# Designed miniproteins, single chains: the designs that were tried, part 33

Each design is a single chain, and the fold is of that chain. pLDDT is the mean over its residues in the fold that is shown.

## One batch from the design tools (miniprotein)

Design m1123
Fold by ESMFold2-Fast:
Structure m1123 (fold): chain A 74 residues (1-74)
Amino acid sequence: MSKEELVEKAKKEIEELLKKYVEEGKLSQRDADEFLKKFTEGLEKAKDTLSDEGIEIAKQIAIQEIKKKAEENE
């Protein structure tokens, strides 16, 4: 898988997770949009210096932060 494909896959997975929690009422649309924007900008700026493992780690950290915030709102 190319690095660009890994970045796009990570963005898609984060976007889908955020959408799910907004639909469940556990996150606001504003918080979801802000998180996705920051995550996307961070990956795009760092993609030339991040390893494939680094992209996966960044995605996993983001997933954990989203889940924690959604669970705290329950």
Scores: mean pLDDT 79

Design m1124
Fold by ESMFold2-Fast:
Structure m1124 (fold): chain A 91 residues (1-91)
Amino acid sequence: MFEIDVEVVGTPEDVRAAQTAIGRVAKKHPGAKVETVERERVSPDRVRLRFRVIFDHESLEKAKQLAEEIEKAIRDAVSPDTEIRVELREL
């Protein structure tokens, strides 16, 4: 079992786009479950949103592929000014 921790910092619009992108990717992967961990307004124009994706799979290679697909989907959906961090760990 794997955990993919995703942090997005950007405008409310970009953060919403990132959330949509994460959900879309997770729906394509059986065993992936998305949980919102934290939502914080860091300024009037910026929001920090943290997601946890639990992936019920034994393959580290498949977990890495999912993490890369999530990061790419977010990058493609949001402005270049959006801060994105994706971390993979084994549970």
Scores: mean pLDDT 84

Design m1125
Fold by ESMFold2-Fast:
Structure m1125 (fold): chain A 100 residues (1-100)
Amino acid sequence: MAFEELKARIESPHAQKALEIVRKAMREVDKIEFPTPEARERVANLMTAAALHAIVGDLEGAAKSLREAAQVARDSGNTQAADILEKAAEEVEKLAKEAR
């Protein structure tokens, strides 16, 4: 990947909006109690990965990490967190299509 391509993705308005979506989801999920600390840590790590992908303009990677976080939340029985993360993933996926 050329430096100019990376710079264009980082400076994209879509990348900024994706990061805002991820940060909002992180704040909402932070208010929800998880059944185990291990489930909370896995979801937190995947949300952090999504934020890092968004920062570098990798919106598809951000959406994938949010989808994985939603699955971990659902598997742990935290349907509320799963629903928040699935919605965030859908919003980031829409931005990824618009950024093309």
Scores: mean pLDDT 81

Design m1126
Fold by ESMFold2-Fast:
Structure m1126 (fold): chain A 66 residues (1-66)
Amino acid sequence: SKEFEEAKEEALKNPEDPKAMARLQNAFSKEGNLEKLLETIEEILKKVTKPTAETMNMVLFILGSK
């Protein structure tokens, strides 16, 4: 939906901002599309030298989703 797309864009523009990451997590709760979340996290990790705790939590969630 538009909210997920806007949250993704915000997180990509501000990859070290915890508020942008929280918005992305909330949007994912409504969207439910793990593939879109994976793509978004991969793009964020390309832009940051040190990931935030929120980004690390999302990576751990994905790794546990087998």
Scores: mean pLDDT 71

Design m1127
Fold by ESMFold2-Fast:
Structure m1127 (fold): chain A 97 residues (1-97)
Amino acid sequence: ELRPVRPGEASSGKDHLELVREQNKENEKLVKSAEDYVNLGREAFAQGNYQEAIRYYQRAINIDPSYGEAWRNLSISYRKLGDYDKAEYYLNKAKEI
């Protein structure tokens, strides 16, 4: 996290936090919801693009880790790619929600 500033060298660590806060305020208007990413993932899945579907579902769970449908859809998408270990992992995560 924040690096200790050496005494006598005031690089304003406040500018970096202020930029992050401003970006978060703009992102609240423009960022897709977890549901939006799940819908994009379903569209990619329907096209047979399972790698793209996985990317969208991963973004959904990064926004809302409690979105059980995203975890289930990740499991299904990994099964389509033959990655059964990841499919089981994401299915177990969906069961916890």
Scores: mean pLDDT 72

Design m1128
Fold by ESMFold2-Fast:
Structure m1128 (fold): chain A 97 residues (1-97)
Amino acid sequence: SEIEKKIEEYKEYYLKNKTLEELVDELAKINTEKPDDKEAAIEGLGLRGAILELVSEEEKKKYGLTINTEADLGAADTPTVKELAKLLEEKELEYLK
């Protein structure tokens, strides 16, 4: 679908151009500043995809990370994913101030 294509294009863009910390910051901004924007939601899915790609495949397989608008990175029980989920929450709280 067109939406799936856009998600993949955003994911590829972010993987090439941003560090893991920058990806989490951009996701936090999208989640807080544009929560009801359809295009921002599509971009956010691509960002989540990029973040999960940078987490080890063994960690993703072992703890079952899911990419969707309701799932947070804290759903997986790994140190790396827990730290990323905490960073995301802290950044979202910063943007809400």
Scores: mean pLDDT 68

Design m1129
Fold by ESMFold2-Fast:
Structure m1129 (fold): chain A 119 residues (1-119)
Amino acid sequence: MKVENLKEELDRILKEGKFEELVKYAKSMDEETQRLLAEMLGFESFEELVKAILEGKESKNPYVPKGKLREAFALALLLLQYADSTGKLPDEETVRELGKYYGLSDEFVERLIEALRKR
C-alpha cells in the first residue's frame, strides 16, 4: 500500500470511529513491532494497547495528549509502514508536521522517532 493511501485510510478510520480497522494494520506487523508500539504508547503489552484503543481508554504515557491515543497510534502505524516500504523514516520535519496534524506533542513525536530508529 502507498503511504499516501494509508494516511487517507487512517484519517477516514479516525473520523468514522472504526477503530477495529485501525487495529488490523498493527496486527499484520511482527511481534517485536507490536511490542514496540505498546511500549511507546505506555502499555505493558500489545493486547492492553488494543483493548485501550477499542474501549477509548487513555494512554498511560504522559507524552500522549489526553484523548489522542488513537491519533498517536495512527501516526506510529504510518511511520512503520513508510519504514517497511522504503527502508527509512520520513524526514524529521515531515514527521513533526504529521504529529502536529494529529494534535500530538513534540515530546511524543521526538520519542517516536528515537524508538523507530532503534528498531
Scores: mean pLDDT 80

Design m1130
Fold by ESMFold2-Fast:
Structure m1130 (fold): chain A 85 residues (1-85)
Amino acid sequence: MEKEKQDLIEAMRKGIEDLKELIKELKERNADQEVIDKLEELLKELEELLKQIEEAKTLEEAKKYAQEAVALAQETLLSLKEEIE
């Protein structure tokens, strides 16, 4: 179980890394500060969900939080990408 939770945590970390990369590119393109602020808020929420995954007692709970975090990130990034593209 712990190994499977660790895999979820690593996947979350990769998602966060991709988000950070997008934030850097948005700043270079002079994106709206409001957009950047929303991404920063998302990062905080993802970190909280990551902590919940670490403290989850069952793999099912851990997967639920991981999927919620990924969904939130995808929703935010999808909306912002449409505006940027």
Scores: mean pLDDT 76

Design m1131
Fold by ESMFold2-Fast:
Structure m1131 (fold): chain A 73 residues (1-73)
Amino acid sequence: SGADAAGEAGARGARGELSPEEAEERAREAGASEEDARGLGAGVEAAIEGGYDATSYAAAAIAGAGASASAML
């Protein structure tokens, strides 16, 4: 589903498997709004810049959840 794809993009981005731009694009393709897709990209960027600390992971996860919710609507 689109929600699953957007959530996976956020999780993979947080793990450093996707760039912020790639995570944002995948969320957009999954049906996330432009705002939610940008939020996911920003969350992934924060995770990378924060060296994958717990706070950065939480930010990326929250952004991914928002993108997933948007894709379901």
Scores: mean pLDDT 67

Design m1132
Fold by ESMFold2-Fast:
Structure m1132 (fold): chain A 100 residues (1-100)
Amino acid sequence: MEAIRNMSAEELREELRRVLEAIRAAMAALPSLDRAQQLGTVARILEAAEGILLAVEIARELGILDEEMERIREEAERIIAELEPLRAEAEAFRAAVLAE
């Protein structure tokens, strides 16, 4: 997150687009995954989407926030809301994996 403060507005837009495209690809793959893979993927999508929200907040603080970054933030918020019912199960799965 600290690296974002040294990015130009153009570099930040490109990075946000890349992260969002990766999230969209992961979401499109969800129906074809088994339950364990779905939970792992949901946890990763939530982490990436929350990363977008933090990056956009930093852009706002730096005065470089534009309309495209705002649209990306809105889409990330929608994705988080869509996956919120799975958050507890995905976090429990992640905790179990991290516990060995």
Scores: mean pLDDT 82

Design m1133
Fold by ESMFold2-Fast:
Structure m1133 (fold): chain A 75 residues (1-75)
Amino acid sequence: MENIIKEAEAADAAARSHVATGTPEQKAGAVPLYRKAAELYRQAGLEDKAKEWESMADKLETEYADVIAAERARM
């Protein structure tokens, strides 16, 4: 259990690092990292944390999809 939490924390730190750069590609790269952290937290029995990170991943993926859709509409 502790090892799973440690791995989840590592994924969280990596995701925060990617988002800190602020570029669209870095934000997209953070999505799978947040999802991995959420899954690991869920496996550890930390449902609240898992749901929080899952929500963050969904939010970023939604923002990214909207940007892509807007650019395609401009073509």
Scores: mean pLDDT 72

Design m1134
Fold by ESMFold2-Fast:
Structure m1134 (fold): chain A 85 residues (1-85)
Amino acid sequence: GPVDKALNLLKDFLVKLLDAKNVDDIISLLSNLKKELEKIVPEDLVNKINNLLDELQDKLKTKTLTEALELAKEALEKIKELLLK
């Protein structure tokens, strides 16, 4: 179902984070994740997820790569919790 597809997108994102070379790579991956989640997730959950991802993208611009990776992982766990109820 849509939740399972969204969870698979989060898993794919986490794998791609391992190959990120800089913060801009992470921001690009987050932008793509947001676009793909919007296609699958119901509108009420999309608004909550978009708020988390927009806040994350703003925070990342001033962070080191290591800090950005940890913040991205933390945000993805929060999104996972929203998807699982």
Scores: mean pLDDT 84

Design m1135
Fold by ESMFold2-Fast:
Structure m1135 (fold): chain A 71 residues (1-71)
Amino acid sequence: SMEELMEELIEEAMALYERLRAEQPEMDPRTLIQRTVSWLVEKADERGVPREARDVIIQRFVDRVAARLAA
């Protein structure tokens, strides 16, 4: 389903963000988010995700990163 695909992409984006953060711990989190979002846009396009759903995926990813940084 679309919801399952969206969740899969968000989980992959979170894994990429965590990996980038571990590799470059002094890098600004905003830069790492931008790099992850660029990857996420490309992967969503490859999987045929419509633009409106892509925007939702990006927002949910950003929200998850914000929640994790606040913890």
Scores: mean pLDDT 85

Design m1136
Fold by ESMFold2-Fast:
Structure m1136 (fold): chain A 64 residues (1-64)
Amino acid sequence: TLLKGLAYWAEKQGRKDVAEAFRKAYEAYQKGDIETFREYADKALALLDPQAAADVRRTLESLL
């Protein structure tokens, strides 16, 4: 549910692009598609500022 929370957070910030990337990562994670999960997680991180990206990256690494 963490990825779903990150999508909701991004939507609240007005970042629909980041929210969509986290939603797609969440769908891939639920299917066990780790490669697609990493692809969309990296896309979301690339859209964030460096500090926010670092914080989210540490959190995502705790899921794997």
Scores: mean pLDDT 77

Design m1137
Fold by ESMFold2-Fast:
Structure m1137 (fold): chain A 67 residues (1-67)
Amino acid sequence: APLDALAERRQLPLEEYLRWRRIASKVYKDLRKEKGPKEALKELNSLIAEADRQDIPLEEVVERKKA
């Protein structure tokens, strides 16, 4: 999964990995209500990949997409 790949590349501490996972869960829940579960997962994976590429928080990518 993109989040697991991110954690491996950045050698994230367990605490930081769990924080990313919690944020991803919240983002998925929000997207699922808007787009349904299949499209929500696709969008979430895309957002995680963009956050990894730009080295910015997942929340930042989500906010930029809203603007």
Scores: mean pLDDT 76

Design m1138
Fold by ESMFold2-Fast:
Structure m1138 (fold): chain A 64 residues (1-64)
Amino acid sequence: MEKLREEARKVVEELRKATQRYFDAQRAGVFDPEAAAEYETARNKAIDLGPQALEVARELEKER
């Protein structure tokens, strides 16, 4: 349980970082394909983890 939750948390944190980077690039009007690719990769990892990743994402969003 704890190991799976820790992995899900890392994936969600990676997704949040990638999302923020992608968002910042969009706001600056800069084309950043690396940020877009990182976001897509992180999102796919979160989807692969399924409900566990979704639950962790909701908790992290409430905390921050």
Scores: mean pLDDT 72

Design m1139
Fold by ESMFold2-Fast:
Structure m1139 (fold): chain A 77 residues (1-77)
Amino acid sequence: EAAARAAAEAALATLGAVTDPREAATAALAIAGITIALRAGDLAGAARIAARAAELMENPEARAALEAAARALAEAA
């Protein structure tokens, strides 16, 4: 749980740092979706959103952080 939260927070911070206009909308939607799911206690939903966002993102730091968050959240669910 604590590790999953830390991984999700790291992914959210990485997404918030995305400055490429072509990826900004995807990053913003991923931030919103992950945040809403976490506030609802839906770790499985947060994991699915993170995994899907990783598939859509081309930024390597964002992709890696989202993949790590998706794994940690899925394991905690």
Scores: mean pLDDT 82

Design m1140
Fold by ESMFold2-Fast:
Structure m1140 (fold): chain A 100 residues (1-100)
Amino acid sequence: SELEEARKLIEALKNHPDAEPFLNPVDPKKYPDFYNKVDNPMSLSEIEGMLELRAFHSLEEVVDMINAMIDAALKFFPKGSKEREIAEKLKELVEKFLKS
């Protein structure tokens, strides 16, 4: 089912060796301007929680939320930062998963 595929995608992203910065909500003490500059900031754990609460009706809705999380990081973190490099890798993983 689409929701089982969504769970597998989230698990694949969470198990990526570089995924740590995306696992939990961004620390507002470390990045106080993140929550002021990003609309609806999300982490993989929060998206997983929404999936368990049945907030999504399709794989497409889950993919859209994951891509929004990644795109927020690509917009916020400067080119050459480790966080931006990780965001680009996760985006490639999402694309590869959807083509399989």
Scores: mean pLDDT 83

Design m1141
Fold by ESMFold2-Fast:
Structure m1141 (fold): chain A 70 residues (1-70)
Amino acid sequence: SLEETVQEIKKLVEEGKLDQANALYDQLRAELERTREVLKSITDPVARAVAEHELQRLEEALKEAEEILS
C-alpha cells in the first residue's frame, strides 16, 4: 500500500539507507506520472473517479515522503 511504502521510506531514512529511500521515492513519482497519463484517456465516469482518487492518494504520499527526505 502507499502508507506502507511511505513507512518503508521513513524506516530506510532512519537506518541511513538514503539511496534505497530515494529509489522508493522515485518509484512513487513514476507511479504518479503513469496515473496522470492514464487519467487523460479515461472517459468512463466511475473509472475516472477511481483514478482521480488514486492520483490524490499518490500526491499525498509523495508530499509525506518529501517531508521525510527533507
Scores: mean pLDDT 84

Design m1142
Fold by ESMFold2-Fast:
Structure m1142 (fold): chain A 82 residues (1-82)
Amino acid sequence: SESKEQIEKARKLLLKVAEYLKMDKEFIEEIKNAKTTDELQENMAKIAEELDKYPVEEQQKIREKMNEIAEEIEKEEEEKKK
């Protein structure tokens, strides 16, 4: 089982990445409504499929952006703690 905090962090990451990749509104709503780790993993797989459509050099830049987004979310969660 995942903590609510871990699920929310994963959701925020996937939402920001999907928005960055300009994925459709239906998919963005699926991410917002995901309640379980399994649902978020399915959404992550769809993002990975979208990423695979890009040239290798662009995939690297997108992965760097994903890491940047993940770091921003981690920093926000640390700031909320104290």
Scores: mean pLDDT 79

Design m1143
Fold by ESMFold2-Fast:
Structure m1143 (fold): chain A 99 residues (1-99)
Amino acid sequence: SVEELLEELEELRKKLEELKSSMTPEQYKLLTEQLEAVEQDLKWLAENPSENQEKLLEELRELLEKLREAIENKDFKSAQRILIEMGVLLALSAMERVI
């Protein structure tokens, strides 16, 4: 569910804070800003559910698992790429509903 994804993102946000000293200030700022953007898009999705969102949620869950692994391994470049990928998927889903 969207609620479960939001809870997992909150746990990852806490993990990033714990690992703050293991990255540059610029990396930390970029990762937290990207994570906030994904969180905002997921909150919008929770308010605007669609009939076919199960596939989107499955793809987001798989990306979230990869994100968790990247953060745990201190691979902040991969974490950044994954967050961008999540944001793109959410943006594309939102655009599909406007037309």
Scores: mean pLDDT 81

Design m1144
Fold by ESMFold2-Fast:
Structure m1144 (fold): chain A 87 residues (1-87)
Amino acid sequence: MIELKPKEITVKEGEKVTFSARPKEGSYTKFKLYKQVEGKEKELIATVPVSKPFTIEKAKKEDSAIYWFESEDGKYKSEGGKLTVEE
């Protein structure tokens, strides 16, 4: 199981947002980070070493989405984290 934090966050444009994945069980080397915008297909945005968080350095309105981590084989998924970017 992969735990994602934060599960819901609202930030202003230009602010830094960090998503962290923590494995509760098993051994992982990397996670795939996916993004889903309502009405669009899911997008693979990063592959992150298990020990490192994913950071959006300057949030934009277009970054508003549901984010989640998956194991490299796609067998395990985290819960979704909702990002809302405001002005």
Scores: mean pLDDT 80

Design m1145
Fold by ESMFold2-Fast:
Structure m1145 (fold): chain A 95 residues (1-95)
Amino acid sequence: SVEEKYKEEVERLIREAEELLKRTKELLEKHGLMTEEDKERFEELKRRIEEARRLMEKGIEEKSAELLARAVLLAEEVLREAREWLKEVEEKAKK
């Protein structure tokens, strides 16, 4: 029950973050704003999403509330950064 709730929360947060990152990539490409630094930032955020999934899977396997809580916190942090980045890109794309 507790493990299922954490799994659903982490998966929800990751899904939202991935959608925001996709929208950010589309805006950067559409407006010719994509840089090598932006590509590196995408890869960093993707690695952190995979780490959140890894912590979630390990937390379920080991029944570790600590690992599951860490997975949620990491997923929330990535989602926050994805939202902030999309807002920055939207403002740069405005004319």
Scores: mean pLDDT 87

Design m1146
Fold by ESMFold2-Fast:
Structure m1146 (fold): chain A 93 residues (1-93)
Amino acid sequence: AALVESGASSVAAGGTLTLTATGIPDDAILGVWGRPVDGGPPYPRGVAVGSRTVTLTGLTVADTATYFAAVIDPEDATAPLAWGAGLRVTVTA
């Protein structure tokens, strides 16, 4: 099954974004990576073990990004085993 992200497409500044991944294996570590809207490289934002959700808190307008769910490699967290399609999230002032 394909790895797919779901969550809010808009969040107020200071708010919380909960990202849910489907298609992740039951024993996998879920990571969330953000890619800046200006096309910079993706960067790690959060991880979850034993859960299909990652919660990001204290968001600012600078956190406007495309967020990707990833299956984390426990041997190398910088090189995920799989990526989702991406979810664009706008953080409003």
Scores: mean pLDDT 78

Design m1147
Fold by ESMFold2-Fast:
Structure m1147 (fold): chain A 69 residues (1-69)
Amino acid sequence: KVEELIEELLPKAKRLLEELLKQGVSGAESIDKVVEELIPVLQAKGLSETEARMIAAEIAQRAYNEILA
């Protein structure tokens, strides 16, 4: 299930976002960098590039929203 992939990768996405935000990288740029880092991980799990990009974006956005809460 897509939700299982999101839950599995959320901790990694949060760690990467926190590191970037702490360094003064903007929220939008931090999200973009995390998406690019997650794409090859998702492709290794059998997703196409298009699927990996869509799911990576969802993971990064959820991680960002949780950090700001």
Scores: mean pLDDT 85

Design m1148
Fold by ESMFold2-Fast:
Structure m1148 (fold): chain A 100 residues (1-100)
Amino acid sequence: SMAAKRAQAIAKIGAILDAAVAEIDAWVAQTGDVELGIEALGAVTRLANMVVDAIENGESVDSIESRIQQFLDELDVSPEVKAFVQRVADQIIAALRSLS
């Protein structure tokens, strides 16, 4: 069903976000760079929330991919955080495509 497909997509996005948060926590624990960690956490959380909202609104995978690209293009963060968020975005896109 469409509802089951949406629930599965949201669950996969949640798992990707949980893994990203764990990676940020590990990085902060190793480096002590709490400020960069907060920046990365904020960016990844905004990305995940935008994707979940688009899924809940019944948007197509192509539409969601376009939103992700616009989010990345407009993202005003440090280069290190931008590279991390790009990796998370690539994982989200791969997950959405696998469910299509």
Scores: mean pLDDT 88

Design m1149
Fold by ESMFold2-Fast:
Parts: sequence; C-alpha cells; structure tokens
Structure m1149 (fold): chain A 68 residues (1-68)
Amino acid sequence: MDELEKAVKASEEAAKKYLTPEQAEQFIKWVREKYEQALSWSKEQQLALAKQIKKDTETLVRQSLQNK
C-alpha cells in the first residue's frame, strides 16, 4: 500500500505541474479510481499498479514537454 500511495501522490503532482488542467483532472480521476480498486488487491498486484502508474506518468510528462 505505501508504494501505491506514493505513486498516486507523485502522479497527481506531476499531472498538475505538466499537463493541461483538463488532462490533469482526467488522469487524476483514473489514478484515484485504480487506487480505490486496488485497496482489495494483493500486495503484489498493488506494487504492479504502482509501477504502471509511475510509467504512465513519465510518458504523459514526456509527451506534454514535446508539445511545446
């Protein structure tokens, strides 16, 4: 859970900083929905989701920087 919570918070901060307000809102909603679902998952599945959220966040940040 701790790793997943850290990934969620980091993704929200990155989205607010690098994405447009509309894109940030949609991404944060998706991340929070996944987090809520993951509360009933195994620790292994939660760690896999945390890694996925980190990768998706990095990809979106990279794409947003290239659109300048």
Scores: mean pLDDT 79

Design m1150
Fold by ESMFold2-Fast:
Structure m1150 (fold): chain A 80 residues (1-80)
Amino acid sequence: SDELLEKAHEVVEEDVEILAKEKGVDPSLISKEQKEELKKAAEELVDVFLNGTAEEFREKALETVELIKKAVEEAKKKQE
């Protein structure tokens, strides 16, 4: 499970940077605080996947997607 959590952290960090670049946003504009929030969300999503219900997983997945969108949108606003 620890290996799965570590992998989830890596994937979220890589994917959010790729998504930012695809939107023409410099990934460095995504704050360390936002990246840590995303890693925590990924960790919670894995925990729900292992120990929760399908409904809890769906809710947590939607929350995580919203956090990713917010991080990219805030970074985009810093870009001129």
Scores: mean pLDDT 79

Design m1151
Fold by ESMFold2-Fast:
Structure m1151 (fold): chain A 81 residues (1-81)
Amino acid sequence: AAAEAARRAVMDRAGALATLALEVRDGRVTAEELRERLLALGVDPATAERLARLHERDPQAAADELIRLAMELAGGGYEEV
């Protein structure tokens, strides 16, 4: 039960990051909105700031980084508490 809930939370977060990547790619979010949404998803402030600045320079690269983060969460060691 607890382990299943933790895995689902990780997968939900990965899905939210993938959805955000599509919104970034499609020009539907600003760099500020991207940063706020990343922080709300529990992404660390340094990574959120880096991705927001990348979005300002190259939205496609920012979307690619978001997809990579989503894949790392979904395929990683599931080390949730």
Scores: mean pLDDT 76

Design m1152
Fold by ESMFold2-Fast:
Structure m1152 (fold): chain A 61 residues (1-61)
Amino acid sequence: MSEAESEKLVADGRAGVAKALAAGDRERAIELAEIMVLIGKYLNDEKVKREGERLLEEARA
């Protein structure tokens, strides 16, 4: 995956999780963060995986 594609995925994921949390939809925020972790793991993209894990902790806090 290119660095530009990883950066876009991270930005889109952050925006999606933030929007879900702002709407009070914690379950959706958790699901989006889990999807990011899976994408990062399957594409072997450490940056996407780490951001997904961070967002998952925030959504569960």
Scores: mean pLDDT 82

Design m1153
Fold by ESMFold2-Fast:
Structure m1153 (fold): chain A 81 residues (1-81)
Amino acid sequence: MEHLEKAIEAARAGDYESALKHLDEALEELESLKDQIPEEKYKEIKLLIESAKVHLESKDEEGAIRFVEEAIRLLKEALEE
């Protein structure tokens, strides 16, 4: 998802405000896809994005990026066959 990928780019640039904004935009997009994703996958992806936000607030860039990458992986899996 574009918002999740932009969050990684912003975090790597040290722009944590933009990274958090992109994660919030990703959560809004995820909510709009709720009926298209199995409930358990939806909850898991949401938790990963929320965990990434917590890690950014703690300035744990590496941890935040890992959570976002896992969220992207699961979201692609949920939207693909």
Scores: mean pLDDT 83

Design m1154
Fold by ESMFold2-Fast:
Parts: structure tokens; sequence; C-alpha cells
Structure m1154 (fold): chain A 65 residues (1-65)
């Protein structure tokens, strides 16, 4: 999650979130949603929230299995 908080751009934050989602074994559509949200929050100057929604998205998807 520090990779998202310390990402120098929204694009890199989205890419980091997508990598974390893929490593967790999530479906491509879920990974795309998590990546998009993380990128959007970093673009808004909210990197801590981007990391939080990424972690919550992964946890929620894993709990639903």
Amino acid sequence: MDEIINSPSPREAGDAAARLGREAGLPDDVVADISSRASQYVAQGKPELAAQVTQEGIDRALAAR
C-alpha cells in the first residue's frame, strides 16, 4: 500500500493497485475497478484514501469468495 501512497502520479498509483489486485488473484474487472478508483483519488490529492479503498476493495473481493 505504501507504493500507492508514495506514487509520483495517478497512473503509477493505478498501476500499483492493479498489480496488488492481480497478486491477490482478483478477476480482471475487479482489478480494473480498484485501479481506476486508486488513480482517481491520487489525482484528487488523496493518496491515503487511494491506498485505503484499494485495500478495502481487495479484502471485500477475497471475503466474497
Scores: mean pLDDT 77

Design m1155
Fold by ESMFold2-Fast:
Structure m1155 (fold): chain A 92 residues (1-92)
Amino acid sequence: IDKLIEDLLKDPFSPGFYKLQVLARKGKAEEIIKKLREALKKYPDNPVPAIMLVEIYLINGKEEEAEKFLKDLEKTNPKAAAVAKRVYDLGR
């Protein structure tokens, strides 16, 4: 998981995006969410962790958690929140 997130941060077109989604569906969602939140805090100018967090929440049917995450993110990192919200709106 850590290497998949690192690869994704360097290249958002890497197969890491798909692999993380598959792992989330196999019961690794909580671990992936934790690691993505750590990556977002460490790299606040990179919107990829925020985008992936929204998608992982939606895949698990947690729309309320996705919306809460976006509202909280808007207060601390409005640029990442704006990008992730557009992806959220387009993915529905």
Scores: mean pLDDT 74

Design m1156
Fold by ESMFold2-Fast:
Structure m1156 (fold): chain A 95 residues (1-95)
Amino acid sequence: AAAQARLEELKNLAVESALTILDTGLVLAGSSKRDVVTPVTVRYQAALDRYRAALDEIRRDFGEAALREVEAEIDAVVAERQAQLARLAAELEAA
């Protein structure tokens, strides 16, 4: 249905934005170089704005229950991404 398709679009946008926030946040935590910090800060702020806008639209159009489900899925995806990065780092150190 059109409503389900729109919710999936907003969910995917929120997930992608959350992963961008994670990735850019990790870069900012590891670097103080101006040539890196400036463009990454711009990407971080843009991703944060997109994330907030997507969640606000979900709440407005689909309600609090749908927002909670999307937030739980975002949390799960972010946690899996963090776990995957930790596994890859451990494999690199073991090589």
Scores: mean pLDDT 83

